# Designs tried in a protein design run: designed miniproteins, single chains, continued (4). Part 78

Each design is a single chain, and the fold is of that chain. pLDDT is the mean over its residues in the fold that is shown.

## One batch from the design tools (miniprotein)

Design m14689
Fold by ESMFold2-Fast:
Structure m14689 (fold): chain A 73 residues (1-73)
Amino acid sequence: ATEPVTRYPVSLWREDSTPGETGLLVREANGDLDRLIELAVERNISVSFAYDSPEKAAEGKERIRKALEEAEK
């Protein structure tokens, strides 16, 4: 179908991620991308997001990039 699902996944992957904590981060964020990304970077946890628009996906990816740069400095 033409409009079955329109999702744009964005992921932050960390080798030492803790599976249980990943779920907690997603739940805590409840749509707060900045908080989710910051927590994932601070806690060194892998997370993924599913957006319903490419603009939101691009924003999420940009947020992740900046958070990683900030943590790496």
Scores: mean pLDDT 62

Design m14690
Fold by ESMFold2-Fast:
Structure m14690 (fold): chain A 93 residues (1-93)
Amino acid sequence: SQDLGNVAAGSALDTLAREIAKLAGLPTLGGIGMAVLSSVLSTDEIDELYNRAYEAGLKSKSYVEAHQAGVKVGEEFFEEHKDEILERIEKLK
């Protein structure tokens, strides 16, 4: 369902935002996720993460599975882009 896709996408965005915040030495706070992501990622990169997590969520059978799928996609995306994310964070300091 669209709900499971959206849960996975939201979980992936939140996971990536938390990993970026940790890497930048920022506290993990509610409501900063999109601001953090938009500071270091392009719209195309955010769209890629969203779509990849959304598709994973559609294959899930519960909200818990969709959340776990989203977290995994967010973690994998972070590892795939870690060096570029780190470089962009350092330029913001």
Scores: mean pLDDT 81

Design m14691
Fold by ESMFold2-Fast:
Structure m14691 (fold): chain A 83 residues (1-83)
Amino acid sequence: SAARQAEIKKLDELIKRLDELLKRLENAKTEEELQQIKKEIDAIAKELGAKTRPDMTTKQKMIREVELLRGVAQVRKAVLLAL
């Protein structure tokens, strides 16, 4: 259906954005860069209807959060493709 195709496209865009954030996290060296990335992680989580960790304060915690959100998006996409 058109609705399923639109949702799959949205999930693909979110996965792409999460992959880009993971690369940005790997290269981030300043607190300012981490704060910008944190805001974007929170925005993507909101779009996925997911709750982010309140203690997402370190680069390693942000990487784990991105991987979790990426997994959520991939599972949702797989379910939609199987329907």
Scores: mean pLDDT 84

Design m14692
Fold by ESMFold2-Fast:
Structure m14692 (fold): chain A 87 residues (1-87)
Amino acid sequence: MQVPLTARTVLRLFEHMRREAEERSISGEEVLEALRNMAAQLEDPEIRALVEEAIRTFEEALKAGASVAEALERAIAVLRERAEALA
C-alpha cells in the first residue's frame, strides 16, 4: 500500500486548484487538462487510479451542471475518502 502522504500531496494540489477556480475565471477544460497531465506523470499505479477516479467525479459533476469549483469540491471529497483508505 502507498504512503498516505503522497495522496495528501495530490489532495492539496486539488484544493489549490479549487481555490484558484473560485478566485479566477478558469474553464473546466483547463482544469481537466491540468488534472489529466498530472495523472499521466504519476508513476504509482495506485495513486494514479485514485486521481483518475477523482477526475471522473469532476467530469460527471460538470456534466450535471456544477460549477468548476463545485466539481473540484466533489473530486476532493473522493480523494479524502480514498486517501484515508490507503492508511
Scores: mean pLDDT 75

Design m14693
Fold by ESMFold2-Fast:
Structure m14693 (fold): chain A 79 residues (1-79)
Amino acid sequence: SPAPRDPKKIVEEVAELFEELGELDLAKAARELKDDKEFAERLEEAAGEAARYAAQHRDDEAALKRFVEKAKELIEEKK
């Protein structure tokens, strides 16, 4: 059974991903939303959808791209 993720952990993992992609402003924006429960829950849903896409299509690169695009959308909704 998938244990519920710590909301702060998922936000930090997404911020680290953005830093790896060179998106430093997005990494900072994500960390500023670390205490926003709705943002964290939406990120968890997006991560789950990306994981299912990767499993079904065996395309981790496409799944990652879809997740990054959704995470950017969620950050913009909070501005």
Scores: mean pLDDT 77

Design m14694
Fold by ESMFold2-Fast:
Structure m14694 (fold): chain A 102 residues (1-102)
Amino acid sequence: MLKFEKEIEVNGPRRVRLRVTVEIEVEDGYAKKVSVRIEAEDLDTGERYSAEVEKEVKAPLSEVTRAVLGAINTAIEEMRKGSPREAVEKAVEEFKKELDKL
């Protein structure tokens, strides 16, 4: 299993901390399952938003990694627009969309 985490603090209209945790099950060089957890915390109010996406896939690890990085970048850009709730919701939809292409 491969696991990586990315944490970023964004200072926009709201001060928000984003954490993305990705776990990939690998078999014979292919990704078998991808699990993504997205957490956003409003640092001024303490409100937290989280969502999780899990999908069985059969794709080369390089393709899965590219899709995951694309979705993370989308989440970061939505965070910069100042809506932590919408950022989590849009990130979930982008992860589902990208993983469905695999």
Scores: mean pLDDT 76

Design m14695
Fold by ESMFold2-Fast:
Structure m14695 (fold): chain A 100 residues (1-100)
Amino acid sequence: SEEAKKKYEEIDKEIEEFSKRVRELTNGDELTVLRARVDRLMEKALESIEKGEKEVAKYLIDRAMEEVDRLRALATSEVDKRIVDGYRKAVEELKKKLEE
């Protein structure tokens, strides 16, 4: 819908502005930036699910999964790989909750 499209644009802008702030505070630590992006997207997805905004929640979950894939590409240590697995499971749980 037109309303959902406007919400997607607002979400995209907020996530990019948030990412810029995290990058500035962490002196360009992309692993931390991507983790922060996933956390924020999941938080917004849960809020959208609770409000019954299924289309917006799906958009946020799909974006969170894309960010998890990017995070996986940067994860080289066993600790970082376990963190990525945790994020993947959390996003999959949100997707399952959306489909219920």
Scores: mean pLDDT 85

Design m14696
Fold by ESMFold2-Fast:
Structure m14696 (fold): chain A 62 residues (1-62)
Amino acid sequence: DRGLRVSRAAYEAGATGEKDSRGVMAAILAANAGLTPEDVRNWALKAGASQEVADAAARGAA
């Protein structure tokens, strides 16, 4: 499951707090919708995730 890999990668990167939580949720939805790793990163950033968390989410989606 791509969403599970995204969540795991974000957690390992230290995702914490409300903004990272919103970003991880957006990344999971994008990944499960079949979007590219680039789109997963961009949606995480738009939703408020830190750069580190967004980059980790994109790697999880790859």
Scores: mean pLDDT 86

Design m14697
Fold by ESMFold2-Fast:
Structure m14697 (fold): chain A 80 residues (1-80)
Amino acid sequence: SELEELLKKLKELVENNAPIEDILEVVGEMVQLLIDEGKVELAKELVEKIHEAIREAKSDEELKEKILEIVEETLKKYES
């Protein structure tokens, strides 16, 4: 799955302490993939949860971890 490959890339970026901009770029690719596959409501939910994580996170490290958790939850909903 292309979404699973993007999740793997996201995990590698988080583990390597990549800039938040690189992580958000991968999230943007996931959002576009969901839209292209007709999963528009799931894409909206992902975007909303990412915006909430950006607001609530106290550090870039915490934000990266929250983004990873949100994306993993989105993938589980995608596969069901």
Scores: mean pLDDT 84

Design m14698
Fold by ESMFold2-Fast:
Structure m14698 (fold): chain A 135 residues (1-135)
Amino acid sequence: SKAESKLTELVEKEAARLTPAILAELEAQRAGDRDALLAAQQRATDLALQGRNSFRDLIDELNPSKSVLKDLARKFAKLAVEHARQALATTDLAERARLLAYAQAYGIASQLLAKRANAPDIIREFVQELLDIHQ
């Protein structure tokens, strides 16, 4: 659909923006540099909040039906979880950062789509799946 195509393009753009900030986090963590780690985490958080605004604006412009919102929210949640799992299996920091950036971008988009659809169960299931990856 037009909504899926446009939102996927924005995910790719936002993942590209997030990748260098997440890479800085991973490099600081490996170096044991706590101050650099906290600064990089704050930068990644700020970029993610800006991305959230971009996704919200695009969703408002596209105004998809409730059914399309729910379907895309579930699809993007699944893609976020899959990219997060792949990141955990990756030893290359640059590739890990790229995969984590896609996981965050898909996750932000999924949560906003689910909120717009008034479908809190989709958000709850997504959060639980992310927690399960770390167990």
Scores: mean pLDDT 90

Design m14699
Fold by ESMFold2-Fast:
Structure m14699 (fold): chain A 99 residues (1-99)
Amino acid sequence: SAMEERVARLRAELAKRGDELTKEIQEAIKNNDFEKLQEILLKMGRLELAETFLERGDVDRAETILRMADENLTPEEAAERVGPLVAEKLEQLEKSEIK
């Protein structure tokens, strides 16, 4: 079905982006670039959230989060696009500290 094709495409995009970010993490670690590592790990958190919604069958939210992964959105803009509960989780990812 068209939905099954859409889900398959989104899974492939998530896997590809995850692999690319994993490569960037290894490079950041080798270069001792903590600031870059923090940025990449936040992007990975967003991809993980998108995968969670995809697994729950919320394809529209998963696709929206995936497209937003590289955008700096305000909490208000995020709430408008994905709803307030998902926007809150995205804000929590942005506030996560790596030590």
Scores: mean pLDDT 74

Design m14700
Fold by ESMFold2-Fast:
Structure m14700 (fold): chain A 85 residues (1-85)
Amino acid sequence: SEEVKKKLEELNRLAEEAVRLALEFEASTDPEKRRELIERMGELIERYRKLYEELKPQASPKEATLAGFRLLALESEYYLYEKIL
């Protein structure tokens, strides 16, 4: 459906934004900046998770699986960055 397509596009947008924050984190040596970037990344991952859970029962198995793999990747990266801070 059109609603499913819109939500999948929003999930993609959130993932792309999280990647940009991750790249900024890797490039920064400022502890305050790094903390702010981690906080923002955490907020994006929470938004992704909520949208993913809403989408999961409406999406095809392939779409749901791919979105879920992205969530796992985002959570894993966030965990590593939070640990390095």
Scores: mean pLDDT 87

Design m14701
Fold by ESMFold2-Fast:
Structure m14701 (fold): chain A 83 residues (1-83)
Amino acid sequence: KELKKRAGLLGLFLAKKGEELNTNIIEIDQKELAEGSSLSQEAISRILKILEEKGIIKRLSKNVYEVSENAIELSEKLIEEAL
């Protein structure tokens, strides 16, 4: 339940970052995310898998992801499902 909520929040963060950078392609350093969020790398890996399963992000290479055009809507839905 908490993991789904964290995944939705990360999805929103990534969507906003894409808008700020004017790109849908973002590089994700799992160590940097873990340090910034006070989560383990294993928790970050599980969160990223949830985002991929929900179609919020798509993995293009080991550290490069495409953020869905519907990422905000899908992330908000994921947060609601966790409540």
Scores: mean pLDDT 78

Design m14702
Fold by ESMFold2-Fast:
Structure m14702 (fold): chain A 79 residues (1-79)
Amino acid sequence: SALLEELRRLLEEVREELPLAARVAEAAIRLAERTSDLAELEELLRLAREAVRLEREGRFERTIGILLRLIGLLLDEEL
């Protein structure tokens, strides 16, 4: 999947620089591996890119919010 490859590339780019966005990308990759829905894959990539932008802007609370949402989806929980 091209979108899954984009998520993996994004993780490699940010893993040393942006620890929160890296964890968001890791969670998004795990969700992406479990789905074949194109719209869901596009949304996961959008959220991972948004987390990168937010952490670079110092908006850590918003980045954590995205991370918690994705963790909730992985655990099948509402956050």
Scores: mean pLDDT 85

Design m14703
Fold by ESMFold2-Fast:
Structure m14703 (fold): chain A 61 residues (1-61)
Amino acid sequence: MEAVREAAYRLIVEKGLENVTVEQIAKEAGVSPETAQRVLDEHREELERIAKEVRERGFIA
């Protein structure tokens, strides 16, 4: 997967999508926030579903 997608999935699993900003994903991937936002738009629904499950059930650990 490209760097933005990898960073997004990793951060979402660790912190949850609602606690992860486009800026954080961009910094992790080494790209601009605009580039990160384009990738997030393509995977927005899937990432939001994963984030909700991880955030409420996983992140407490």
Scores: mean pLDDT 67

Design m14704
Fold by ESMFold2-Fast:
Structure m14704 (fold): chain A 79 residues (1-79)
Amino acid sequence: STDDQLFTQGMGLILQAGQQAGLSDDQIRGMLSQIGDAYSLGSVDQTLDITTQVSDQIISRNPSVRPLTQQAVDYFRSM
């Protein structure tokens, strides 16, 4: 479905942003798991809230990844 496509695209952007920010695979996995858990509950609002929190954490490590995290938030907002 469209929501599944948007979710997959948003998750890919968070993964890319985390890697570019220098986060470990374990840290990125934890962040993606939090977003995935929110999505599995069927709440777009919860998914967007957690993604925004994760995005802020990644940006605080490396502000240059802001365009990637903003695009991920935009995909989840479009659900």
Scores: mean pLDDT 86

Design m14705
Fold by ESMFold2-Fast:
Structure m14705 (fold): chain A 76 residues (1-76)
Amino acid sequence: MSDVQQQRQQTQDNIDQAISTEPGQSVDDVYRSMSRDELQRRISGLDTSRDSYEKMGRYGHAQALDRQRDRVQSII
C-alpha cells in the first residue's frame, strides 16, 4: 500500500511540474487556458495510458493518471 501511494504521489508531482512551469501557477490554471478540444484529447490520452499501466501492474502510476483525468474532467 505505502509503495503504491508513494509511486502515485511521485508520478502526480512529476506531471504537475511538467504542466505548471510558472511560480504560483496551478495545474488547473493551465488546463483552464486550454481549449475544450485540447482537454478532451488529454482525457482520451490519460485513459489510454492509465489502462496500459494498470495492465502492466503499475497501479500507483495508473492511479496518478486516473486522478489527473478527473482533474481535467472537472474543468471541461
Scores: mean pLDDT 76

Design m14706
Fold by ESMFold2-Fast:
Structure m14706 (fold): chain A 78 residues (1-78)
Amino acid sequence: EKQKEIENIIKEVKKDTEELLEKYRDRFPYLAEQIKELGERAINLIKNSTPEEAKKIYERYKKQVERLLALHERLVSR
């Protein structure tokens, strides 16, 4: 059960990262690379974590992505 929870969280991180890469890869390759790195680091941490830790890592990943996208939006919309 705990291993299945960790695998499910990893799948969510991969899905979120892939969707963002698909959106940004062609026009903003540097932003896409930063998003990819955040996803890879989150997955590596989650693989060696408890389910409770994995949920916290995923929450941190989402907040890091939100911050990165907000900074990008401010640059593009000026």
Scores: mean pLDDT 83

Design m14707
Fold by ESMFold2-Fast:
Structure m14707 (fold): chain A 100 residues (1-100)
Amino acid sequence: SALEEKVLRFLEGLIAYLESLAKDPRLSEELRRLLAEAAAELRQIKEDLVAGRISPEEALQRAIELLRRVREALLAAGETAHAQFVDRAIEAAEEMLKEV
């Protein structure tokens, strides 16, 4: 469906973003590890969606929960600009949920 393709592109963009942050030497090792784990969880959500194991709605809900955890970690680390980017990603996912 058009929604499924849109959600897949959204997840791919988030995975790339979090993987990029996980390699940023300006971030602490603990934060980079958390971001790498979050990217791996998003890859699993994407794989579950592609395999038909979860719906686009379930994929968006799981991504939102994960992004909220990522936001809390970024804020705790003082990474306000990155936390704001994640907030916009949450808003985009919530808007896509209205299309379900």
Scores: mean pLDDT 90

Design m14708
Fold by ESMFold2-Fast:
Structure m14708 (fold): chain A 89 residues (1-89)
Amino acid sequence: MKTLTLGLGLRVPTSDVEEARRFAEEVLKRIEERVSSVPGVEKVETRIVDIRPHADHTLVYIEVKIVGTEEAVNKAYEVAREVAEEANR
């Protein structure tokens, strides 16, 4: 089994920390749903690492941990990145 930990940043167009948190939680839910659907993935864990508010946006740092076969983990990595890129527009 292979374990991969992926750090990703989300740029949310709000200065409200709680709005940014809710947005990030929805993104993490989409990542978990899509990654867990990859055959050979045994476990996916997601968490918010840090939230950094700015005047016109909030940066949310998230972590995705994937456990599975080497092929499945590599595919799941690509899926997780695509979801984060879609969320950043």
Scores: mean pLDDT 85

Design m14709
Fold by ESMFold2-Fast:
Structure m14709 (fold): chain A 89 residues (1-89)
Amino acid sequence: SLKEIAKQEVDNVVDQALATLRAKGVSEELIKEAEERLQKLKEATYARLDAAKTPSEIRRILVQFGREVSKLIREALERQKKLEEERKK
């Protein structure tokens, strides 16, 4: 179903986000925080997808999910950079 395909896309995006953070050398503490935030976002997105009544609503939910994941990645990378700068002082 369209909702099952959307849930698979959500799972893939979460997995790719975590892989990206690990590949960029983000600390394990920040990875754990990102995993917890992504899991909550995934659960909320799944609930929104289950409640969706039209393909248009599913598309809007996925667009919003992608924006929230991008923001989370950016914030994790910014925090990692600050942590590295503090360790060099």
Scores: mean pLDDT 88

Design m14710
Fold by ESMFold2-Fast:
Structure m14710 (fold): chain A 57 residues (1-57)
Amino acid sequence: SAEEMAANAAALAEALGESAEAARRSGVQTDKLGGDYAAGALAAGSPRAARALATGS
């Protein structure tokens, strides 16, 4: 439904922002690479994979 699509889009945007902020806070270049991969996973529609990548898993 449109409501579910809007909620999903909002969740993806939130997770993307969290992944980027986590990478910045870590201050390590390898964490930034993880954040970039996490952003790619979010774009592919996998918030779970994005979070795992952002946390270095």
Scores: mean pLDDT 61

Design m14711
Fold by ESMFold2-Fast:
Structure m14711 (fold): chain A 79 residues (1-79)
Amino acid sequence: EREAELRARIDRLVAQLNAIDEIEKMRKDGVSEEEIDRFIDENPVLTEEQKKAIREGKIDEVKDELSTELHRLHHELAR
Protein backbone atom coordinates (compact mmCIF):
# COMPACT_ATOMS: atom_id res chain seq x y z
CA GLU A 1 0.00 0.00 0.00
CA ARG A 2 2.57 2.72 1.01
CA GLU A 3 5.11 0.99 -1.27
CA ALA A 4 2.59 1.19 -4.14
CA GLU A 5 2.05 4.91 -3.40
CA LEU A 6 5.83 5.52 -3.34
CA ARG A 7 6.23 3.69 -6.67
CA ALA A 8 3.41 5.74 -8.21
CA ARG A 9 5.04 8.98 -7.01
CA ILE A 10 8.45 7.82 -8.33
CA ASP A 11 6.87 7.00 -11.73
CA ARG A 12 5.31 10.48 -11.88
CA LEU A 13 8.60 12.19 -10.98
CA VAL A 14 10.49 10.09 -13.56
CA ALA A 15 7.93 11.08 -16.21
CA GLN A 16 8.31 14.76 -15.24
CA LEU A 17 12.14 14.53 -15.37
CA ASN A 18 11.90 12.80 -18.77
CA ALA A 19 9.73 15.68 -20.04
CA ILE A 20 12.33 18.19 -18.77
CA ASP A 21 15.15 16.19 -20.42
CA GLU A 22 13.18 16.31 -23.70
CA ILE A 23 12.81 20.11 -23.40
CA GLU A 24 16.58 20.47 -22.78
CA LYS A 25 17.27 18.17 -25.76
CA MET A 26 14.93 20.22 -27.99
CA ARG A 27 16.76 23.42 -27.00
CA LYS A 28 20.17 21.82 -27.66
CA ASP A 29 18.97 20.55 -31.07
CA GLY A 30 17.88 24.07 -32.08
CA VAL A 31 14.13 23.46 -32.02
CA SER A 32 12.26 26.78 -32.12
CA GLU A 33 11.13 28.31 -28.81
CA GLU A 34 7.54 28.29 -30.21
CA GLU A 35 7.67 24.49 -30.71
CA ILE A 36 9.21 24.01 -27.26
CA ASP A 37 6.51 26.21 -25.67
CA ARG A 38 3.85 24.15 -27.47
CA PHE A 39 5.44 20.92 -26.15
CA ILE A 40 5.38 22.36 -22.61
CA ASP A 41 1.77 23.55 -22.96
CA GLU A 42 0.52 20.22 -24.35
CA ASN A 43 2.44 18.04 -21.85
CA PRO A 44 -0.04 16.31 -19.48
CA VAL A 45 2.61 15.20 -16.93
CA LEU A 46 4.09 18.60 -15.97
CA THR A 47 2.16 20.70 -13.43
CA GLU A 48 1.10 24.28 -14.26
CA GLU A 49 3.60 25.50 -11.63
CA GLN A 50 6.43 23.54 -13.29
CA LYS A 51 5.41 24.82 -16.75
CA LYS A 52 5.50 28.41 -15.47
CA ALA A 53 8.93 27.94 -13.86
CA ILE A 54 10.34 26.36 -17.05
CA ARG A 55 8.99 29.26 -19.16
CA GLU A 56 10.58 31.72 -16.70
CA GLY A 57 13.99 30.12 -17.35
CA LYS A 58 14.05 28.18 -14.07
CA ILE A 59 14.31 24.73 -15.66
CA ASP A 60 17.46 23.90 -13.64
CA GLU A 61 15.62 24.72 -10.38
CA VAL A 62 12.67 22.49 -11.35
CA LYS A 63 15.05 19.69 -12.35
CA ASP A 64 16.99 19.98 -9.06
CA GLU A 65 13.76 19.93 -6.99
CA LEU A 66 12.42 16.87 -8.83
CA SER A 67 15.78 15.05 -8.62
CA THR A 68 15.99 15.73 -4.87
CA GLU A 69 12.46 14.41 -4.30
CA LEU A 70 13.15 11.36 -6.50
CA HIS A 71 16.27 10.51 -4.45
CA ARG A 72 14.26 10.92 -1.22
CA LEU A 73 11.51 8.58 -2.47
CA HIS A 74 14.07 5.99 -3.65
CA HIS A 75 15.60 6.02 -0.15
CA GLU A 76 12.11 5.56 1.37
CA LEU A 77 11.37 2.67 -1.02
CA ALA A 78 14.75 1.01 -0.26
CA ARG A 79 14.02 1.00 3.48
Scores: mean pLDDT 82

Design m14712
Fold by ESMFold2-Fast:
Structure m14712 (fold): chain A 74 residues (1-74)
Amino acid sequence: EVKLTKEEIEQGLKRARELLEKFKDKFSPESLKKMEEILREAEEEIKASTDEEKQAEIFEEKGREIQKIIEEER
């Protein structure tokens, strides 16, 4: 059982933001706003936590929320 490291989580968040900016025209403004809000919340909660396991849980939970929006948009 391998948990994501803090560095991998931060890299994942940066990549997610870059993908949203790159594909912003592929989503509705409402979906984009929701995804940006979820990413912002994830960054703030992860930054507030010193526990890598907790950070990984937050990242996975917020990632699933974003994935659901993307799938519903398609």
Scores: mean pLDDT 75

Design m14713
Fold by ESMFold2-Fast:
Structure m14713 (fold): chain A 90 residues (1-90)
Amino acid sequence: MKSTIVGLIGGDEAPVSDEELEAAIKRAEEQGIEIAAVLTWGPKPASDEEIEKAIEAIKNKEPIRMSGGPPSEEQAKRLEKVMNEHVKKA
């Protein structure tokens, strides 16, 4: 049985550190959970270019680190749709 996890990690004032991201991935993998995608962001508004890059990384099962801040409601819905589609595929 293969378990996939999609994590959404962000901060309002500061981006999530690489150590925090790596620790979360390590814990999931130690429990036999395959990481499908992890998204992090910084304190400034996200650009559309960063959102497109994030979507591509989610499709490729790669963790994403964004320099931009939390996505807009529309951008967040786009990311959530891609993440849900990725998780649902066996």
Scores: mean pLDDT 56

Design m14714
Fold by ESMFold2-Fast:
Structure m14714 (fold): chain A 116 residues (1-116)
Amino acid sequence: MDELFKELDRLKQEAPQVQGLAEEVLKIARKIEELQEELKRAMEEKDVKTVQRLVEELEQQVEEFKQQVQQLVEAARQAGASQSLIDNFENAGNAIIARATVFIDEAKKWIEELQK
């Protein structure tokens, strides 16, 4: 999260016209972080139904995040942002996606183990 925030701030400084898209990316990233914390808590409480619901919501938010990251990358290029800033932002976004995907996979395995 902190890396994404820093890279988004840098992109907004170099390309102010992408501010709206950057705010949307940050909003979804924060929602993903909130869902991951809720999911961790539900797993600790062994609330299988809540875990299943949160996994589905998290998968939907990750898909939306991928789309918004792609839109921001394209808009930043058109706005003349440096390739290094675009790459740094894309890497930060991909790190969030990778972390959320690992957590989703762990939660799905946890559900399978409890159903034995």
Scores: mean pLDDT 86

Design m14715
Fold by ESMFold2-Fast:
Structure m14715 (fold): chain A 68 residues (1-68)
Amino acid sequence: SLADLEPYRDLIDSIAAAVSSSQEERDAIAEAIRRELAGRDVDLSDPEALRATMVEIALRVAEELRRA
């Protein structure tokens, strides 16, 4: 659920910031990470795998936003 991702808010925001300099894009990327992780029922007990998944989502969403 989205509540399970609250401890990772700062990490999600930092990953979004690393991928985009635009505040609007960062907000969209962070929201996409939260929604996609919540939908995948991802195991939050593996922080390295979780971070890797967040990065993959961020890079994909950033590319999609640049094409739009």
Scores: mean pLDDT 78

Design m14716
Fold by ESMFold2-Fast:
Structure m14716 (fold): chain A 77 residues (1-77)
Amino acid sequence: SDIVRRLLELVNREEVEEAAELIAELLKSHGITLEQFNKIKKGSRVYTLFGPVITLVNVSQETLDEIEEKVLELLSK
């Protein structure tokens, strides 16, 4: 889908803020709450929810951790 392609482009370019914003919007649109996101092991949240999509990108764990932290902030608002 166009959204998946956009997410991959943002993650590959290390656009942490924009990637986190898009992920937060996707989670909210699917009714995934902050509580559900928090139940996933720290450092694995983005990978677990977007699984095959994230696996297809050669991105650093540091970038994934930063995206995860920003998503948590956005979901708490």
Scores: mean pLDDT 75

Design m14717
Fold by ESMFold2-Fast:
Structure m14717 (fold): chain A 74 residues (1-74)
Amino acid sequence: SNKEKIQKMEEIIKKNEEYRRILERQVEELKEELENNPDADPKKKTIYDFLQLIVGSTQTVIEKLKKKVNELQA
C-alpha cells in the first residue's frame, strides 16, 4: 500500500539525515583542526574535501526521497 511505502521511505530518510549530521560534525571538526594547524598533514585537507562531497551526495538522496514521499501523499 502507499502508506507502507511512505512509512518505509520516511524511515530511510530519517536514517540518512542522522548519517548526514554525523558527517557534517566530522567536517566541522576537521575544518577547526585545519584552521588551528595550518601546517597540518595535507591528507587531512584531502579527507575534508572528500567528506564535503559525501555530505552533498547524501543531501541529494534525502531530497529525492522527500519529493517521492510528497508525490505519494498527494
Scores: mean pLDDT 84

Design m14718
Fold by ESMFold2-Fast:
Structure m14718 (fold): chain A 98 residues (1-98)
Amino acid sequence: MSSVEEALADVRAAGELVEEATEAALAGDLRSAAASLTAAAILASAAAEVDSPEVAEALRELAELVREAAERLAAAGHDDFAATLRRLAEILEEKARE
């Protein structure tokens, strides 16, 4: 598998983990939410090291997903998790800039 294919798989897995973290936080399982979010950040960071237009676009799409998750968490009163997700989205957007 190419580095680009591996990076795209990591971005996809990171997106799934962000969704799992959001659902866990909304259910009150803050430990599982933190673990999933940490795993998502690690995968996204690894993917961001690959210099590819396809990966950059996938990171932008992931940033949009992360911002949507942050809005859901903020609406539910999970302001600290929402702030963490907004910071992650900003990092992903910056990494996607060419």
Scores: mean pLDDT 84

Design m14719
Fold by ESMFold2-Fast:
Structure m14719 (fold): chain A 76 residues (1-76)
Amino acid sequence: MKDKGLKAWLTLKKSVRDKAYSNISKTVESAAKGEISAEEANKRLEEVYSYLADEVGKENAKNAMKYILREVKQSL
């Protein structure tokens, strides 16, 4: 079984998860409502990825971000 995304997300500290979730959720919601451009949404998501990569490394950041983006989109 390949729980890489969930496992990567759960390796993050609670404060890091809360900050990432808040920023991703707000970005996805604003983009869905047409309040920001796709370019601005991508820029904000890249900033979150960079933040996570600094905390847990590029591979874990990528897997965690894929997981949480899927979860946020399913909640909309």
Scores: mean pLDDT 80

Design m14720
Fold by ESMFold2-Fast:
Structure m14720 (fold): chain A 68 residues (1-68)
Amino acid sequence: TFLSTEEMRELLRRREAEKAGVTVEQIDAATEYLKTHDVRKLTPEELAERTGLSLEQAKAFLDYALSS
């Protein structure tokens, strides 16, 4: 059994988030928000406010999504 590219990206993101003390619910909220918004136009400030992430966490999450 192997992981898809999307599953691998999700695992890496969750691992970094767990080290930073982010909950699974916050990761799921951020992922859902990205599905409904243009990620290229989304700011880290908006993502942080919508999901409860810190600005640094939201920026890292958005940078990771944009690099995928």
Scores: mean pLDDT 68

Design m14721
Fold by ESMFold2-Fast:
Structure m14721 (fold): chain A 97 residues (1-97)
Amino acid sequence: MTPELPEEEFLERLKKEIEKALEEAGFPEEVKEEVFKKFEEILEMDEEKIIEEAEKLAKELNEPTIAKMLEIAKEKGKIYLQYLVASMYLAKVLEKL
């Protein structure tokens, strides 16, 4: 049984996990700042805009599993869409450096 967390706490945990992943990968502070700025933008997006951003990132990453994750996220709601977009953006950042 996975404990159900409040949306705000879930997003805070995601932010900390991403910060740790970037730090362990040895990325500079400028990259962390850029990633966090993007997450703030994602948090302020309407559900429709988040879906559009997710579809755009899915095409750029060319990963078939992302299409399946996007369908699951659409069913689960806005917080899962935000999580997916944030994770895809992080993956794109990790591939560039």
Scores: mean pLDDT 70

Design m14722
Fold by ESMFold2-Fast:
Structure m14722 (fold): chain A 91 residues (1-91)
Amino acid sequence: SKLEEAIERLRELIERVRAAETLAEIEAVLREAIEVLLEVVDELKDVFKAIGLILRLIGTILDLKFAKSLEEAKARAIAALQEALDFLEED
């Protein structure tokens, strides 16, 4: 299903953040995560929670420029992606 594909794509995006060497790569992954959530939003039981997660991902992108290191930026991005993944894995 689209939901199962979105879950697998978010897992892959978390691994891409771990491997990222630049803030631009982390931003690209977060933008792709927003697209993943938008593609599956119509299959989700809690649309308002999904919108909140998308807004959190947008906020994370905007906040990347305030990260003190690449590792801090990765930690913030992974936290946001993990929240989205956990939400999609809920019944």
Scores: mean pLDDT 85

